# Designed miniproteins, single chains, continued (2), part 74

Each design is a single chain, and the fold is of that chain. pLDDT is the mean over its residues in the fold that is shown.

## One batch from the design tools (miniprotein)

Design m6728
Fold by ESMFold2-Fast:
Structure m6728 (fold): chain A 114 residues (1-114)
Amino acid sequence: MSFEEIKERVKSKDPEVRLQGLMDAALQADQYPVADLVEVYILGLKDKDEGVREEAARLLGGLVLQNPDAPVELLKKALEALKEAYNDPSVSEELKELLKSVIDILEKQIERRS
């Protein structure tokens, strides 16, 4: 699947199609630049559906752990998006705990490289 097809799916009116777009990006992650995957997962973090936001947070955490040498500017961009998601008052306590876990991972990776 092309990256353009994934971006179209992530912008679908159907939250299940948006969720599938994120999962397809993760399944084919070796075919895409880390920067492109970060962009798509950040879109998922800003989604109206909590299930889509949860999956995006989980996938972004996995991407960061699998790519410890990713450029610091990409890690900082991801961290800011995660913090914005965490500060959204509509977010459940369960999603906040997941977001905090991923934030902690990114902050530690950035600190170790700064």
Scores: mean pLDDT 85

Design m6729
Fold by ESMFold2-Fast:
Structure m6729 (fold): chain A 83 residues (1-83)
Amino acid sequence: MEERFRAEVEAETLISFARAYVVLARKFLEKGDYEEAREAARKALELAERAIRLARENGLPEELIREAEEVAEEARRLEEEAE
């Protein structure tokens, strides 16, 4: 229970930070700051992929995995736009 609870909190925290970096990447793209947008998008992707891995390894809810996958897809799209 404690291990799963810690993994769940960590995964949710990673998803929250990933979402924040997605927002940051979008703002940089709007301003034409392509390098900063790319860095923010890469960070978002890294955090989201870590959340997916943690969720799968600890048998966390499918909804949480789906949320992390959605953020990862958004991050990949933003990185492509910043190229």
Scores: mean pLDDT 86

Design m6730
Fold by ESMFold2-Fast:
Structure m6730 (fold): chain A 63 residues (1-63)
Amino acid sequence: SPLLEEIKKILKEAGLSDEQIKRVLEILEKLSEEKKKELLVLVKALKAAGWTAEEILEIFENL
């Protein structure tokens, strides 16, 4: 999914490890394309606001 590749790139730029990114993507790939678009906007905003890798991971693991 092009949306998942964009999310992956942003998560990596935000400082998540490859293993953390893999766990997030396993959750996200089960979601609708509309929800993936919403989460792409969210992860961009969280990264821009300076949220830590751990804080971003917690949000995405609890979806």
Scores: mean pLDDT 84

Design m6731
Fold by ESMFold2-Fast:
Structure m6731 (fold): chain A 65 residues (1-65)
Amino acid sequence: SERIEALVKLLEYWMSTSDPESVAFTAESLGRILGWPESVIEEIKRAILEGDLEKAKELIKEAAS
């Protein structure tokens, strides 16, 4: 999906250029707009705050599929 690919690319860019708290806040806001479950949003936020890019990418792919 082009949408999933775009979200993953945005995550990679933001995690390389911004502080983890700002990236986590952006992911939370986006996840709520997209209607993702709060439990999934919290897992994505945790991965971002831990600096685990690969885990965050995997969780976003699963949430957006």
Scores: mean pLDDT 83

Design m6732
Fold by ESMFold2-Fast:
Structure m6732 (fold): chain A 57 residues (1-57)
Amino acid sequence: DKLKEEAEKLKEQAKLLEEQGRRAKTISDVAGEYLFRQAEKLYKKAKELEEEAEKLA
């Protein structure tokens, strides 16, 4: 299932961005918040792909 595999990949990338956001926040709140919002967008996209995969099943 390509959609589920893509969703898992996006969740892993979002997790890495969250870790980088925590580190970046020690240097700049703006940079940390930017990375956190980017991670949030990836989680949202992954959820949409999971819901679409369930609809197509």
Scores: mean pLDDT 80

Design m6733
Fold by ESMFold2-Fast:
Structure m6733 (fold): chain A 110 residues (1-110)
Amino acid sequence: MERLERVRRVAEENGLVFAGIVDAATPNAEINDRIEELLRRLGADAVLAELVRIDGEEKIAFFAGSVEAVARAAAELIVETGEATGGITGATNEAGVAAAVRAEELVRAA
């Protein structure tokens, strides 16, 4: 609950759209397929996938937005928790790299 509430708050404050949730035990290939569908369906530049806990079970929550918004949310969560519990996927390789580099810049600036 507390981790999910933090992730939801940070995503909302950065203007990200909640895009769904899956079990954390879901195979990486299925997670990647879900992220690709979300990027296409929502017309988003990037997706943030964060590990959360719901009713004692580990889940992965997805949030979609711009490169800057996803990078800012990812960096804020790392700074607040001291841990990288998520990943960023871009609609293109360039978008994904840009979001990751921007998130690292924001973490170092904090």
Scores: mean pLDDT 82

Design m6734
Fold by ESMFold2-Fast:
Structure m6734 (fold): chain A 84 residues (1-84)
Amino acid sequence: ADDALIAQLEADVERYIEELKKIDPESAKEFEKLYENARKTRDELLAQAEAEPDPVRQELYRGIALSILEIVLGIAKIELDKLK
């Protein structure tokens, strides 16, 4: 469930980055840096979730990881809309 949602969010971000590259490749490059940092934080949080024996704390780590990707996707959409 979470893995499928994460994969979908990643695919959506990549799609918006590709669209941004066609319009403003410099802004796309800066956004890719933000995305790389967000992905690293997400991976660290997901690893903490898998190691967490308490289900409530596991849900917290997973929820924060998903929220990071959703925030990145939201920013990508806003930036693309500004350039169209």
Scores: mean pLDDT 78

Design m6735
Fold by ESMFold2-Fast:
Structure m6735 (fold): chain A 100 residues (1-100)
Amino acid sequence: MSSFAKKLLEEAKRLKKEVEELIKEGKLTDRDIVIATASVSLIAMAIVTMEVPKDEALEILDIAIEILKRLYEASTNPQIRADIQAELDQLKALKAEIEA
């Protein structure tokens, strides 16, 4: 794994842990959901822009997809849920392209 891919993987893992802790503590706000969703989008953009190798890209995307699923389940706001679903669909499409 490249140094960049390793740092990006650790960032994705850290974001997942932060989201899961906020959910566990009942402290996850709509603002936290929006920020976490934006962070996932930036991670996906970094995978494409920095041409992260296939195996590392798939591992990072799987974590990002799990974060979005957790945020979707935790959200009660229909607009935020729609935005998360759109991002989830984009990440799944990116994963399929990388797997090809």
Scores: mean pLDDT 87

Design m6736
Fold by ESMFold2-Fast:
Structure m6736 (fold): chain A 50 residues (1-50)
Amino acid sequence: DEKLKKIFEEILGVSPVNPDDDFYDLGGDGGLMSKLREKVKKELGKELTF
């Protein structure tokens, strides 16, 4: 999903991101995870778990 990839890239500040990449392996932490979940829920109506 292109929108999901863009959200990950914006929150983590890294590019490119693959759909199968683990958020924590990309340098995410609890605070960034919270921001990511909120943004994905707002923009895509989806919930993320890692």
Scores: mean pLDDT 67

Design m6737
Fold by ESMFold2-Fast:
Order: C-alpha cells, then sequence, then structure tokens
Structure m6737 (fold): chain A 87 residues (1-87)
C-alpha cells in the first residue's frame, strides 16, 4: 500500500510538471494570436491536471491536490480567453 501511494505521488508530481509545461505552451500560443493552438494546449493541460488531482488525492497529498487544482483553473482561464478572442 505504501509503495502504491508513493507511486501515485510521483505520478501526480510528473503530471503537475506536464500540466505546467502545457499551460506555458497555451500562453505562448495565446500571445501569438494562435487561438486554436492555445485552446488545444489548454484542454490538454486541463486533462493532465485532472489526472494529477486524482492521483494526488489517492496518494493523500493535499498540497499536490491544491497545486493541481490551481493548474486546472489556470488552463481553464486560458481556454476561455482564447475562445473569447476567437469569437
Amino acid sequence: MEQFREDLRRAAEEAVRTAQELINKAEKYLEKGDYDKAIEYANKAMFVASVAIAAASLAGDEELVTRARELYNKALEIQKKAEEKKK
């Protein structure tokens, strides 16, 4: 059980890093006016952040859950801004 929780925590940490990278890409595309790519990467970031929330929650790591939720919300904001500008 302990090894399984440690594996989940590690997976959550990796997912958090991946979500942050995807958010950075989404922001870069948003700045360039490539709204389709900004939406694409924001949606990918939201998916990865959701996986991180689930893994962190199962691992019992409340700090990682909070961090992953923050990343999900940032990705959602980027997605909404890109859709608004695309109209």
Scores: mean pLDDT 88

Design m6738
Fold by ESMFold2-Fast:
Structure m6738 (fold): chain A 58 residues (1-58)
Amino acid sequence: MLEKRKKLIEELKSLTDEQLEAIAKYYGISVDALRAAIDNGVLSLEQLEKLLETAKEL
């Protein structure tokens, strides 16, 4: 589980700054707060997958 989680986090960190900014704006938070949430492990695997899906649509 941890390794799968790390791969999702790496994919999220590889997103463009523009994609991360769009996601952060959608949730009403800063990009720094979004990155912190991803890195701190507070997001579930399902939430990480939803963030990637949202980024692909944006």
Scores: mean pLDDT 76

Design m6739
Fold by ESMFold2-Fast:
Parts: sequence; structure tokens; C-alpha cells
Structure m6739 (fold): chain A 83 residues (1-83)
Amino acid sequence: MEEELRRREEEERRRRLERERELVEGVIEALRAMVEAVIRIARRHTPDDEEERRELEEEERRMRELLERSARRLEEELERRER
């Protein structure tokens, strides 16, 4: 009796962890889409000046690095919860 209940609780916990993983992946995907949208908008409003375009490319790199760092932290937190 208790072993059957334990099995069900383990299965429910596994489904919960799978849903949390899907949510984290969805958030990361949404953040990436948002960053790319911001970059696209910025590029449309940046004049054809080499200096300003270079500064935009540097900001794009920084934004992508920040996103990758945030994604890494979220993935690490998810892995800790699975342990």
C-alpha cells in the first residue's frame, strides 16, 4: 500500500520537474526572442555611421553575453532542483 503511494508521489514529482524545465526553457526562449527584437529595432534606428554602428555591435554583444549568463544561471538552478 505505502509503496504504491510512494511510486505515485515520485511520478507526480517527476511531472512537476518536467513542467518546471519546460517553463524555464520557455522563459529563456522568450528572453532570446526579446533581445533579438530589441537588436532589430536598434539597427533600424542607427544611422549609417561606422562609429555608431560599431557601438551598437558592442552593445549587441553585451546584451547577448548577459542573456547567456542569465540562461546559464537558470539552467544551473534547474539542475540543482533535480538533485
Scores: mean pLDDT 76

Design m6740
Fold by ESMFold2-Fast:
Structure m6740 (fold): chain A 73 residues (1-73)
Amino acid sequence: MAEELLSEGERLLKEGKYDEAIKKFQEAVRAAGGDVELTARALELLSEAYRKKGDFETAQRYENAAREYRRRA
């Protein structure tokens, strides 16, 4: 379930396991099945994980994707 993948990813993010968190958030995007709120949240968390890795360019791309996804709801 997408919500469980998001929770697992957030735990990994708190533990500093950024690459594992990114994998869980990407799995959550796939599991969300087009659900706007779950997909947008997963994209926002992907942005945060990449920002914590210092990849600000990728983080900004995911933030923009999340914003656009919410706008379409």
Scores: mean pLDDT 85

Design m6741
Fold by ESMFold2-Fast:
Structure m6741 (fold): chain A 80 residues (1-80)
Amino acid sequence: HMSVEEQAQQLIAEFDKLIADLDAGKITVEEARKRLNELIDRYNELAPQLTDPALSQQLHDALARAARKVIEKIEEEKKK
């Protein structure tokens, strides 16, 4: 029903929301890790279908930002 481009934009928003929810303390680090893995699975299904290089890069950058944030929070928890 939605285009591949619309699905990519939605996935970018979901990566950004994961970062926001984690920063706001709305979800635990463990919940964020599980959610990140689910979003990465969706990325792996969608990315080969993207023909727009700019949108493909934006989606990859969103994934990289979310992954980095989750890793940072995991490392912070270990240092406490």
Scores: mean pLDDT 85

Design m6742
Fold by ESMFold2-Fast:
Structure m6742 (fold): chain A 92 residues (1-92)
Amino acid sequence: SEKEKLLEEARELLEKAKELIKEGKLEEAKELVKEAVELLEKVLEEMPLEAQILLGLALIQLGVMDLLGKPDEKLLLKAIELLEEAIELALE
């Protein structure tokens, strides 16, 4: 389904973001996390409520980084964990 394709694409972006974080490429990782969020927002109405809440919490982590004016490794990793859990719940 279209939903499953978008969820898988988002998962792949998050895996690439984790690799970039390990390389210290935090700005590039942040861009991929934002792209994953855009894919998940396209299927938001088809996600369970718990997954929607996790997506919202990930957006807060991204918003905090925007306020700081720079990417932050811990906030990026937390956003990725929240989004990965949201994807798992959405696939059930």
Scores: mean pLDDT 88

Design m6743
Fold by ESMFold2-Fast:
Structure m6743 (fold): chain A 52 residues (1-52)
Amino acid sequence: SAAREARRAALTAQAAAAYRAARAAEAAGDTEAQKAHLAEVARLGEELAALS
């Protein structure tokens, strides 16, 4: 459905943004922020898997 496709696209974009934030935190040496962003990537990945 168009709604499911839109949700998948939105989750994919959110996961990409969270991954970029994790990389930025890694570069800054912010281990806690990196862990939080990677946890968000994992959570969004589970939501994407559930949409399949």
Scores: mean pLDDT 88

Design m6744
Fold by ESMFold2-Fast:
Structure m6744 (fold): chain A 59 residues (1-59)
Amino acid sequence: AREEAERLAEELGVSVEQIRSLGRLAEQMGEDVAIQYAQKDLGLSEEQARRAIEIGRRL
């Protein structure tokens, strides 16, 4: 839900909209593409990226 996304966003140093965008990217291009984007452009680890994608898909 949104409050989980807000908490994760603070923890990871990203925005809720970036988390939502990761969820959308995973739906459109696949999870591996979303993980690569999160690692390269947002500076997240693979584990952090997977968590952000999971929450983003629920938004």
Scores: mean pLDDT 82

Design m6746
Fold by ESMFold2-Fast:
Structure m6746 (fold): chain A 62 residues (1-62)
Amino acid sequence: SKQLEADILEALADMYLALGKRSKDPEVRKELFKKASELYKQAAELGNPRAIERHKEAEKLA
């Protein structure tokens, strides 16, 4: 279902966001935050409302 797909994308995005926050390398941080932002955007487009807020957060960090 679209709901399950959106939830999986959100979980993957959460993983990349956490890795970005823990990374000390600025280039690696930006790439991880960019990946998180892309995945949150996909989850939001599939109807996950939490992903809309998290997409904005990750985009600001990238």
Scores: mean pLDDT 84

Design m6747
Fold by ESMFold2-Fast:
Structure m6747 (fold): chain A 60 residues (1-60)
Amino acid sequence: LKEKLEEAEKRLKGLEENRDAILESVREVGSEEDVKEAEKGLEKEIKKIKEELERLKKEL
């Protein structure tokens, strides 16, 4: 359980650090709408990880 918490925290940090690179890649290829969809996708993943963290904390 503690290991899963640490992994989820690392995943959050990785997403924050890679956010700019991901969005820059989308901007090179796509439209403003594509960038917006990518941002929504990232926010969804972040929320999912945060919910997982909350559940793990309750199990502790």
Scores: mean pLDDT 76

Design m6748
Fold by ESMFold2-Fast:
Structure m6748 (fold): chain A 79 residues (1-79)
Amino acid sequence: SVEKQWTEQLVADLAKEREESLAYFKKAKDRVKAAILAEARLKEVELRRKAAQSNSEEEAKKLLEEAEKYKKELLEKAE
Protein backbone atom coordinates (compact mmCIF):
# COMPACT_ATOMS: atom_id res chain seq x y z
CA SER A 1 0.00 0.00 0.00
CA VAL A 2 0.95 3.67 -0.40
CA GLU A 3 0.82 4.12 3.39
CA LYS A 4 3.25 1.21 3.94
CA GLN A 5 5.70 2.55 1.33
CA TRP A 6 5.50 6.06 2.85
CA THR A 7 6.10 4.72 6.39
CA GLU A 8 9.04 2.53 5.31
CA GLN A 9 10.64 5.44 3.40
CA LEU A 10 10.12 7.84 6.33
CA VAL A 11 11.72 5.36 8.78
CA ALA A 12 14.69 4.87 6.41
CA ASP A 13 15.13 8.65 5.93
CA LEU A 14 14.97 9.32 9.69
CA ALA A 15 17.46 6.50 10.39
CA LYS A 16 19.86 8.02 7.84
CA GLU A 17 19.48 11.53 9.33
CA ARG A 18 20.10 10.08 12.82
CA GLU A 19 23.28 8.30 11.67
CA GLU A 20 24.55 11.43 9.87
CA SER A 21 23.80 13.64 12.92
CA LEU A 22 25.52 11.19 15.31
CA ALA A 23 28.56 11.00 13.00
CA TYR A 24 28.71 14.81 12.90
CA PHE A 25 28.55 15.12 16.71
CA LYS A 26 31.17 12.37 17.12
CA LYS A 27 33.53 14.24 14.75
CA ALA A 28 32.88 17.48 16.68
CA LYS A 29 33.71 15.75 20.00
CA ASP A 30 36.84 14.19 18.47
CA ARG A 31 37.94 17.65 17.25
CA VAL A 32 37.46 19.20 20.71
CA LYS A 33 39.42 16.32 22.30
CA ALA A 34 42.18 16.71 19.66
CA ALA A 35 42.37 20.47 20.39
CA ILE A 36 42.71 19.85 24.16
CA LEU A 37 45.43 17.24 23.56
CA ALA A 38 47.24 19.57 21.11
CA GLU A 39 47.16 22.43 23.67
CA ALA A 40 48.63 20.17 26.38
CA ARG A 41 51.28 18.91 23.92
CA LEU A 42 52.25 22.49 23.01
CA LYS A 43 52.59 23.27 26.73
CA GLU A 44 54.87 20.22 27.21
CA VAL A 45 57.04 21.27 24.24
CA GLU A 46 57.20 24.88 25.52
CA LEU A 47 58.30 23.70 28.99
CA ARG A 48 61.04 21.53 27.46
CA ARG A 49 62.16 24.47 25.28
CA LYS A 50 62.34 26.75 28.36
CA ALA A 51 64.34 24.07 30.22
CA ALA A 52 66.86 23.94 27.34
CA GLN A 53 67.17 27.77 27.40
CA SER A 54 67.48 27.96 31.22
CA ASN A 55 70.77 29.17 32.76
CA SER A 56 69.89 27.35 36.04
CA GLU A 57 70.28 23.56 36.36
CA GLU A 58 67.68 23.54 39.18
CA GLU A 59 65.17 25.53 37.08
CA ALA A 60 65.81 23.27 34.06
CA LYS A 61 65.20 20.16 36.22
CA LYS A 62 61.90 21.56 37.57
CA LEU A 63 60.70 22.44 34.04
CA LEU A 64 61.59 18.96 32.75
CA GLU A 65 59.72 17.33 35.67
CA GLU A 66 56.67 19.52 34.89
CA ALA A 67 56.91 18.53 31.19
CA GLU A 68 56.99 14.82 32.14
CA LYS A 69 53.87 15.37 34.30
CA TYR A 70 52.02 16.90 31.32
CA LYS A 71 53.20 14.03 29.07
CA LYS A 72 51.80 11.50 31.58
CA GLU A 73 48.46 13.39 31.78
CA LEU A 74 48.34 13.46 27.93
CA LEU A 75 48.80 9.68 27.73
CA GLU A 76 46.09 9.13 30.39
CA LYS A 77 43.63 11.45 28.55
CA ALA A 78 44.38 9.76 25.20
CA GLU A 79 43.02 6.50 26.66
Scores: mean pLDDT 77

Design m6749
Fold by ESMFold2-Fast:
Structure m6749 (fold): chain A 83 residues (1-83)
Amino acid sequence: KAEAQKAAEYAEKAIEYLKKGDVESAIRYALLAADYARKSGTAEGQQAAKYALEGVRYLKKGDVEKALKYLEKAKEYAEKAVK
């Protein structure tokens, strides 16, 4: 419950830093989002973690547009894990 809320907050921070061009901070917060989403123990949290890790994978490849879409999906599923 608290873990799912933190996952959503970290996913939002990852998106915000990515929109500002701070790829290093976006990766850090996306990894935190994945960790907390996994700790939620929910199916939606597991899916959010997978999307956050896919976002990190695309950031490492320089594909910011795909990374943003995956981080938005990570936030969506982390929010579903709270509610």
Scores: mean pLDDT 86

Design m6750
Fold by ESMFold2-Fast:
Formats: structure tokens, C-alpha cells, sequence
Structure m6750 (fold): chain A 84 residues (1-84)
């Protein structure tokens, strides 16, 4: 269904763009900014997951995987910030 495809593509785009920006912040030594970007990306993916839950199982499962990956990356960035 077209709605599921749009949500899958949106989840991928949000993840890729958000963590590309976060990785750039890390390269520039700005861990605080990287964590802020990662937090915003996780929040956006949570919203997509909620929409996907009502759209269908394929979109929901994909959004959940991207949210899990994003949460793991946020935890890693937060740990690096706390250790700095």
C-alpha cells in the first residue's frame, strides 16, 4: 500500500539525514550538538512509528528497526559526551 511505502521511505530519510548531521558534528568535535541531533531524529522516528502502527505491519516493523538503530546510536553518543 502506498501509505506504507511513504512511511518506510520517510523513516529511512529521517535516519540517514539525522545521523549524517550527527556524524558531521562528531567530526567537528561537537558531541553536544551530535546528541541534540540524535535526540531530534529519535523523536521524529517515534512519530513515524506511531503512524506506521496504523498503516500496516511492513511499515511498522521497518520504523521499529530504524527507531531501535537510532536509539542505540543516541545511547553511544550520549555515553561519549558523558565521558568527555
Amino acid sequence: KAREDVLIETADALYERGFKEADEAVKNGDLERAVEIAKRTVEALKAIQRLAEKAGPSAYEHAQKKLDEATKRLEELQKRLDEA
Scores: mean pLDDT 86

Design m6751
Fold by ESMFold2-Fast:
Structure m6751 (fold): chain A 69 residues (1-69)
Amino acid sequence: PPSPEEQFEAARDLLLREMRAQGVPEEKIEEFRRFGEKLLERLRRGEVSLEQAVRELSRYAQEIIEETK
């Protein structure tokens, strides 16, 4: 079974594909990548659960997509 880190990375990659499909500019993609990297480090340190990390990641992706409309 995939590790929590692998599951988080898979969720991040799906959200990146969705954001690109929605026409999100590269500046916002980079903001999302930086947010995801910080969140992944918190997950690796045990500071957040996988479920919390994925929820935060998804919420931020939706915020960026809404700003792009």
Scores: mean pLDDT 85

Design m6752
Fold by ESMFold2-Fast:
Structure m6752 (fold): chain A 84 residues (1-84)
Amino acid sequence: SLLEKAKELAEKYVEAAKKAIDAAAAGDLEKAAEYEKKALELGKELRKLAEELGEEGEKILREAQAEVNAYGESKAEAVEAALA
């Protein structure tokens, strides 16, 4: 179903985005760029599918974006603490 496809895309998007964040935090800028590109492509596909699904798709997209944002904030806080 389109709903199952959206959930699979969301999981892949979150995984790629988290890997990009982890690589950036580790100073591996080449790997960070690679995973960021993958996350952007997956995010683009997820957004298209979310538009087709309406409210249900928007919820999946929003939750996936929120998870990535929370993960990035957590990693940024850890880096800031290490510099203090």
Scores: mean pLDDT 84

Design m6753
Fold by ESMFold2-Fast:
Structure m6753 (fold): chain A 76 residues (1-76)
Amino acid sequence: MEEELEKLLEEIREALEKGDLEKALQLASQTLRMSPKATEELLELLRELKEKAREAGDEHTYIAASMLLKEAEELA
């Protein structure tokens, strides 16, 4: 489980670096569903996703990332 979570977190980071915000959002959602409690690293990645989506003008991803971040913060 932890090994799979670490792999997903790494894939989110790579997607963010490539500017693939939709993939980063999908992976972040999957990671949150797999973890019974949100990790601090996931919270940081969600904050970065939200900011990158804002900078890119991607309103859909920005709103979705903001909602996931709120859910993750409640689980942390």
Scores: mean pLDDT 78

Design m6754
Fold by ESMFold2-Fast:
Structure m6754 (fold): chain A 96 residues (1-96)
Amino acid sequence: SLPLRVIAEIRDAAGELLERLEADVASLEDYAAFIERVLAAAQAHLRATGQPVTVEITEVDADGRVFRRVVARATLDAEGRVVLDVTREEEPGAAA
């Protein structure tokens, strides 16, 4: 549940960190705005390198516990939009 601390790390094919973004998210609007910032950052790196990047999103709850972790491969479509292919998703708290 909200609030969450959300951390996004964008990495190249070698696993080198290209960019890290963080936000405190108290609403779904804040979350959507943060994801748009992450997608814009990924798009910039994809356009600069022409190579796929990995986007790792970690959501931390108010108690400092990892609520969710998502790992996605990012590429550009024919229109230059970011496409995320989720490769791993983890919810360590197991709230099904």
Scores: mean pLDDT 83

Design m6755
Fold by ESMFold2-Fast:
Structure m6755 (fold): chain A 80 residues (1-80)
Amino acid sequence: MDREELEAEVTGEMYYMAGVVYERQGDYEKAAEYYEKAAEAYRGFPERKAAYLRKAAEAYEKAGDLEKAERLREEAEEAA
């Protein structure tokens, strides 16, 4: 793992953990925002990015933002 990959993983996991915390609190919109930030941290890693975009889409669906959820799910399919 080089420096760029390590930095992406550290940053992505920090955002992912924040998303998990907000999801447990029922704040699905904030959870989705943090899952999106995790996906962006993995911009150079298509499979990881797709996985976090799918989590963000699920969180937006739970928040009632169906339009944003559909958009991110489509982005996840294109990223992987």
Scores: mean pLDDT 81

Design m6756
Fold by ESMFold2-Fast:
Structure m6756 (fold): chain A 83 residues (1-83)
Amino acid sequence: MSREQLLRSIGLALRAIGLQIDLDRLVASGTATRAQLEAILEEARRLQREAEELLEKDPDNVVAKRALELAREVERRAREALA
């Protein structure tokens, strides 16, 4: 894995963690709007696409794989909150 790919993967993982924290706070508040949950859902889907692109270049990229797993979990939880 290149240094650039590693840094991009770390950045993606940090973004995914931040998104999960935002979703947790939003759901815990009990005042989450549909627009806020839809924004979380769209960002989670964007992070998934970016992680998949990194994994296409390096399938052994464990950081990108973890970011993808986290982004997928955020998408599932956001969809459940929108139902």
Scores: mean pLDDT 86

Design m6757
Fold by ESMFold2-Fast:
Structure m6757 (fold): chain A 59 residues (1-59)
Amino acid sequence: MEVYRARESYTARTPEEVSVEKGDEIEVLERLPGSVWRVRVLKTGEEGLLPASALGERL
């Protein structure tokens, strides 16, 4: 399982995106071409798109 800690808080701007808080544990499901990846937010179980720039330390 590929898990990162969110380096910053991010608020979803579209229905396809997820919101995260700084320090949340985020599982990467798919690395897409470009600046956003498909992820799962572990605390909520929500899946969607998140800017790769919001991902910090790999756990």
Scores: mean pLDDT 83

Design m6758
Fold by ESMFold2-Fast:
Structure m6758 (fold): chain A 56 residues (1-56)
Amino acid sequence: SDDAFEGMRSLAEIAQKRGLEELAKLAYEAAVHFKEGRFDEAMEKLNEIEKLAKER
């Protein structure tokens, strides 16, 4: 869970600096859900991130 939180936080910061606003928002939301122990909501955000990644 802590590793997942740190991973999402890093992804959000990198995405924000690169101007990838949608990815940054989803990664921030996933990080918050992991930190709060809301695994279902965190997994939902991860699925949305995967869909964005598949769009290239």
Scores: mean pLDDT 80

Design m6759
Fold by ESMFold2-Fast:
Structure m6759 (fold): chain A 60 residues (1-60)
Amino acid sequence: MLDVSKNISELTEEQKKELKEKFEKEIKKLEEELPSQNLHGRIGTELRIIGLEIDIELLD
């Protein structure tokens, strides 16, 4: 779990880039799982994707 209030401002540009790439890869993996999940699983996965998208935006 990323503590955005304490950690993001202290990250170097290289570290931000690396984290952004990791989050984008995780989103891709979650999106690939989406079509095979039931309604409950899809809601959980969609919320996780939204959280990762917010984290990526905060790294910009």
Scores: mean pLDDT 73

Design m6760
Fold by ESMFold2-Fast:
Structure m6760 (fold): chain A 73 residues (1-73)
Amino acid sequence: MEEIKKFLEEMNEKYQEKYENSNEEERKKLAFEAGEKLKELAEELAKKVGEGEGEKLKKLAEKLEEVIKKMKA
């Protein structure tokens, strides 16, 4: 859990920073990459996380999805 939360937070920060320093083509690549990672990570986390911690993971996943949406749109 601890590693998974840190990984999600780190990914979210990295994609936000890259978005700011990226041109249009790089943003498309970031959106695709983030989407793939988010999908895989979300599936893995959903299986490992108990209900008590699921809410926090959902928030992190939603935050990452916001970054992905911002890069696409």
Scores: mean pLDDT 65

Design m6761
Fold by ESMFold2-Fast:
Structure m6761 (fold): chain A 76 residues (1-76)
Amino acid sequence: MEEIERVEEEARRELTRLGASQEAVDAVVEELRKAYEHYKKAEEAAAAGDEEAAKEHYKKALEALGKAAEIYRAAA
């Protein structure tokens, strides 16, 4: 099972417990998925020796995590 599936399930459970709306939970999970996708692409680029592509994907992963945090703060 992909590690992201566990992270998504844990995020949904905790946010729901904290009283976040289903729309906010879905939005946070979507940004977490984007962050994970970019982390995987960054690791693939790094393995291929493309440090510039790896750095760009790590940056995008961090941006997606930041969006998830902002959505959570607005909804909680």
Scores: mean pLDDT 79

Design m6762
Fold by ESMFold2-Fast:
Structure m6762 (fold): chain A 72 residues (1-72)
Amino acid sequence: MKKELIEKAKELARELAEAIKKGDWAKASELARELFQTLAEAVGRDAAAAMTRKVVTAALNGGDPVETLEKE
C-alpha cells in the first residue's frame, strides 16, 4: 500500500538525518539507498530521486527531512 511505503520512507528519512548528524557516512549511504528504493516503489523512480535528494539536502543543512516528504 502506498501510504505504508510513505510511512516507511519517513522512518528511513529520520534515521538518515540522525546518521548524517552523527557523521556516520557509511550508515547514511545505506539509509539513502533504502529510502530511494522505498520511495521508488511508492511514487516511481523519477519522483523518488527528487524526493531523496531533497531529504538528503535538508538533513545536511540541519532541516527536517521528514517535513520534506510531508509537503508532497
Scores: mean pLDDT 78

Design m6763
Fold by ESMFold2-Fast:
Structure m6763 (fold): chain A 69 residues (1-69)
Amino acid sequence: MSEEEREEKRREAEELKKRGEEALEAGDYETAIDYYQKAADLYEELGDLEKATEVSVKALEAAVRLVLP
């Protein structure tokens, strides 16, 4: 993976994380989970395990909200 591909994936992951946060705040838990999972996948591809873990935890938080509305 090139440096350019790495930067593009990072930007996409950050946008997806932001979209997930917006969906979570709006109460769209299913949408939030989807965005956070996509962001986590990109962070894992980048080797950024800390950020991947962070957004995975946020996806779990959204899932809990979906189960306990």
Scores: mean pLDDT 82

Design m6764
Fold by ESMFold2-Fast:
Formats: sequence, C-alpha cells, structure tokens
Structure m6764 (fold): chain A 73 residues (1-73)
Amino acid sequence: MEESLKLVEELIKRAREMAKKLEEAGYEEEAKKLLELAKRLEEAIKEGAGAKEILELMKEIEELLEKAEELLE
C-alpha cells in the first residue's frame, strides 16, 4: 500500500515538474492539462478513490508525460 502511494506521489511530482518545463518552453495548453490531471489524481487519493480510478488517472498522466518529452525534443 505505502509503496503504491509513493509511486503515485512521485508521478504527481514528475507531472508538475514537466508542466513547468512545458510552460517555460511555451507549451501552455499542454502544461495546463498536465497540471489538471496531477491535481485530479491528488484529489482522488485524498478522497479515497478506488484503485481503478487512480490507475486510469496515472495512465493518462504517463501518456501526457511521453507526449511532453516528444514536444521538448
């Protein structure tokens, strides 16, 4: 349980760091979307959302992180 929560927290941190890089590079829309998903994931954890919902949000963030890395290349 604790390890899974730590992975989620690390993903939220990565999403926020990537959003900052995207904003600095001029990709404001992508940065906002990534920040919104990170906030939604953080809120889902605080509200005790089910594992399925948390996993789905994590996958969406991972997909955006891959796209963001491609944009910054």
Scores: mean pLDDT 80

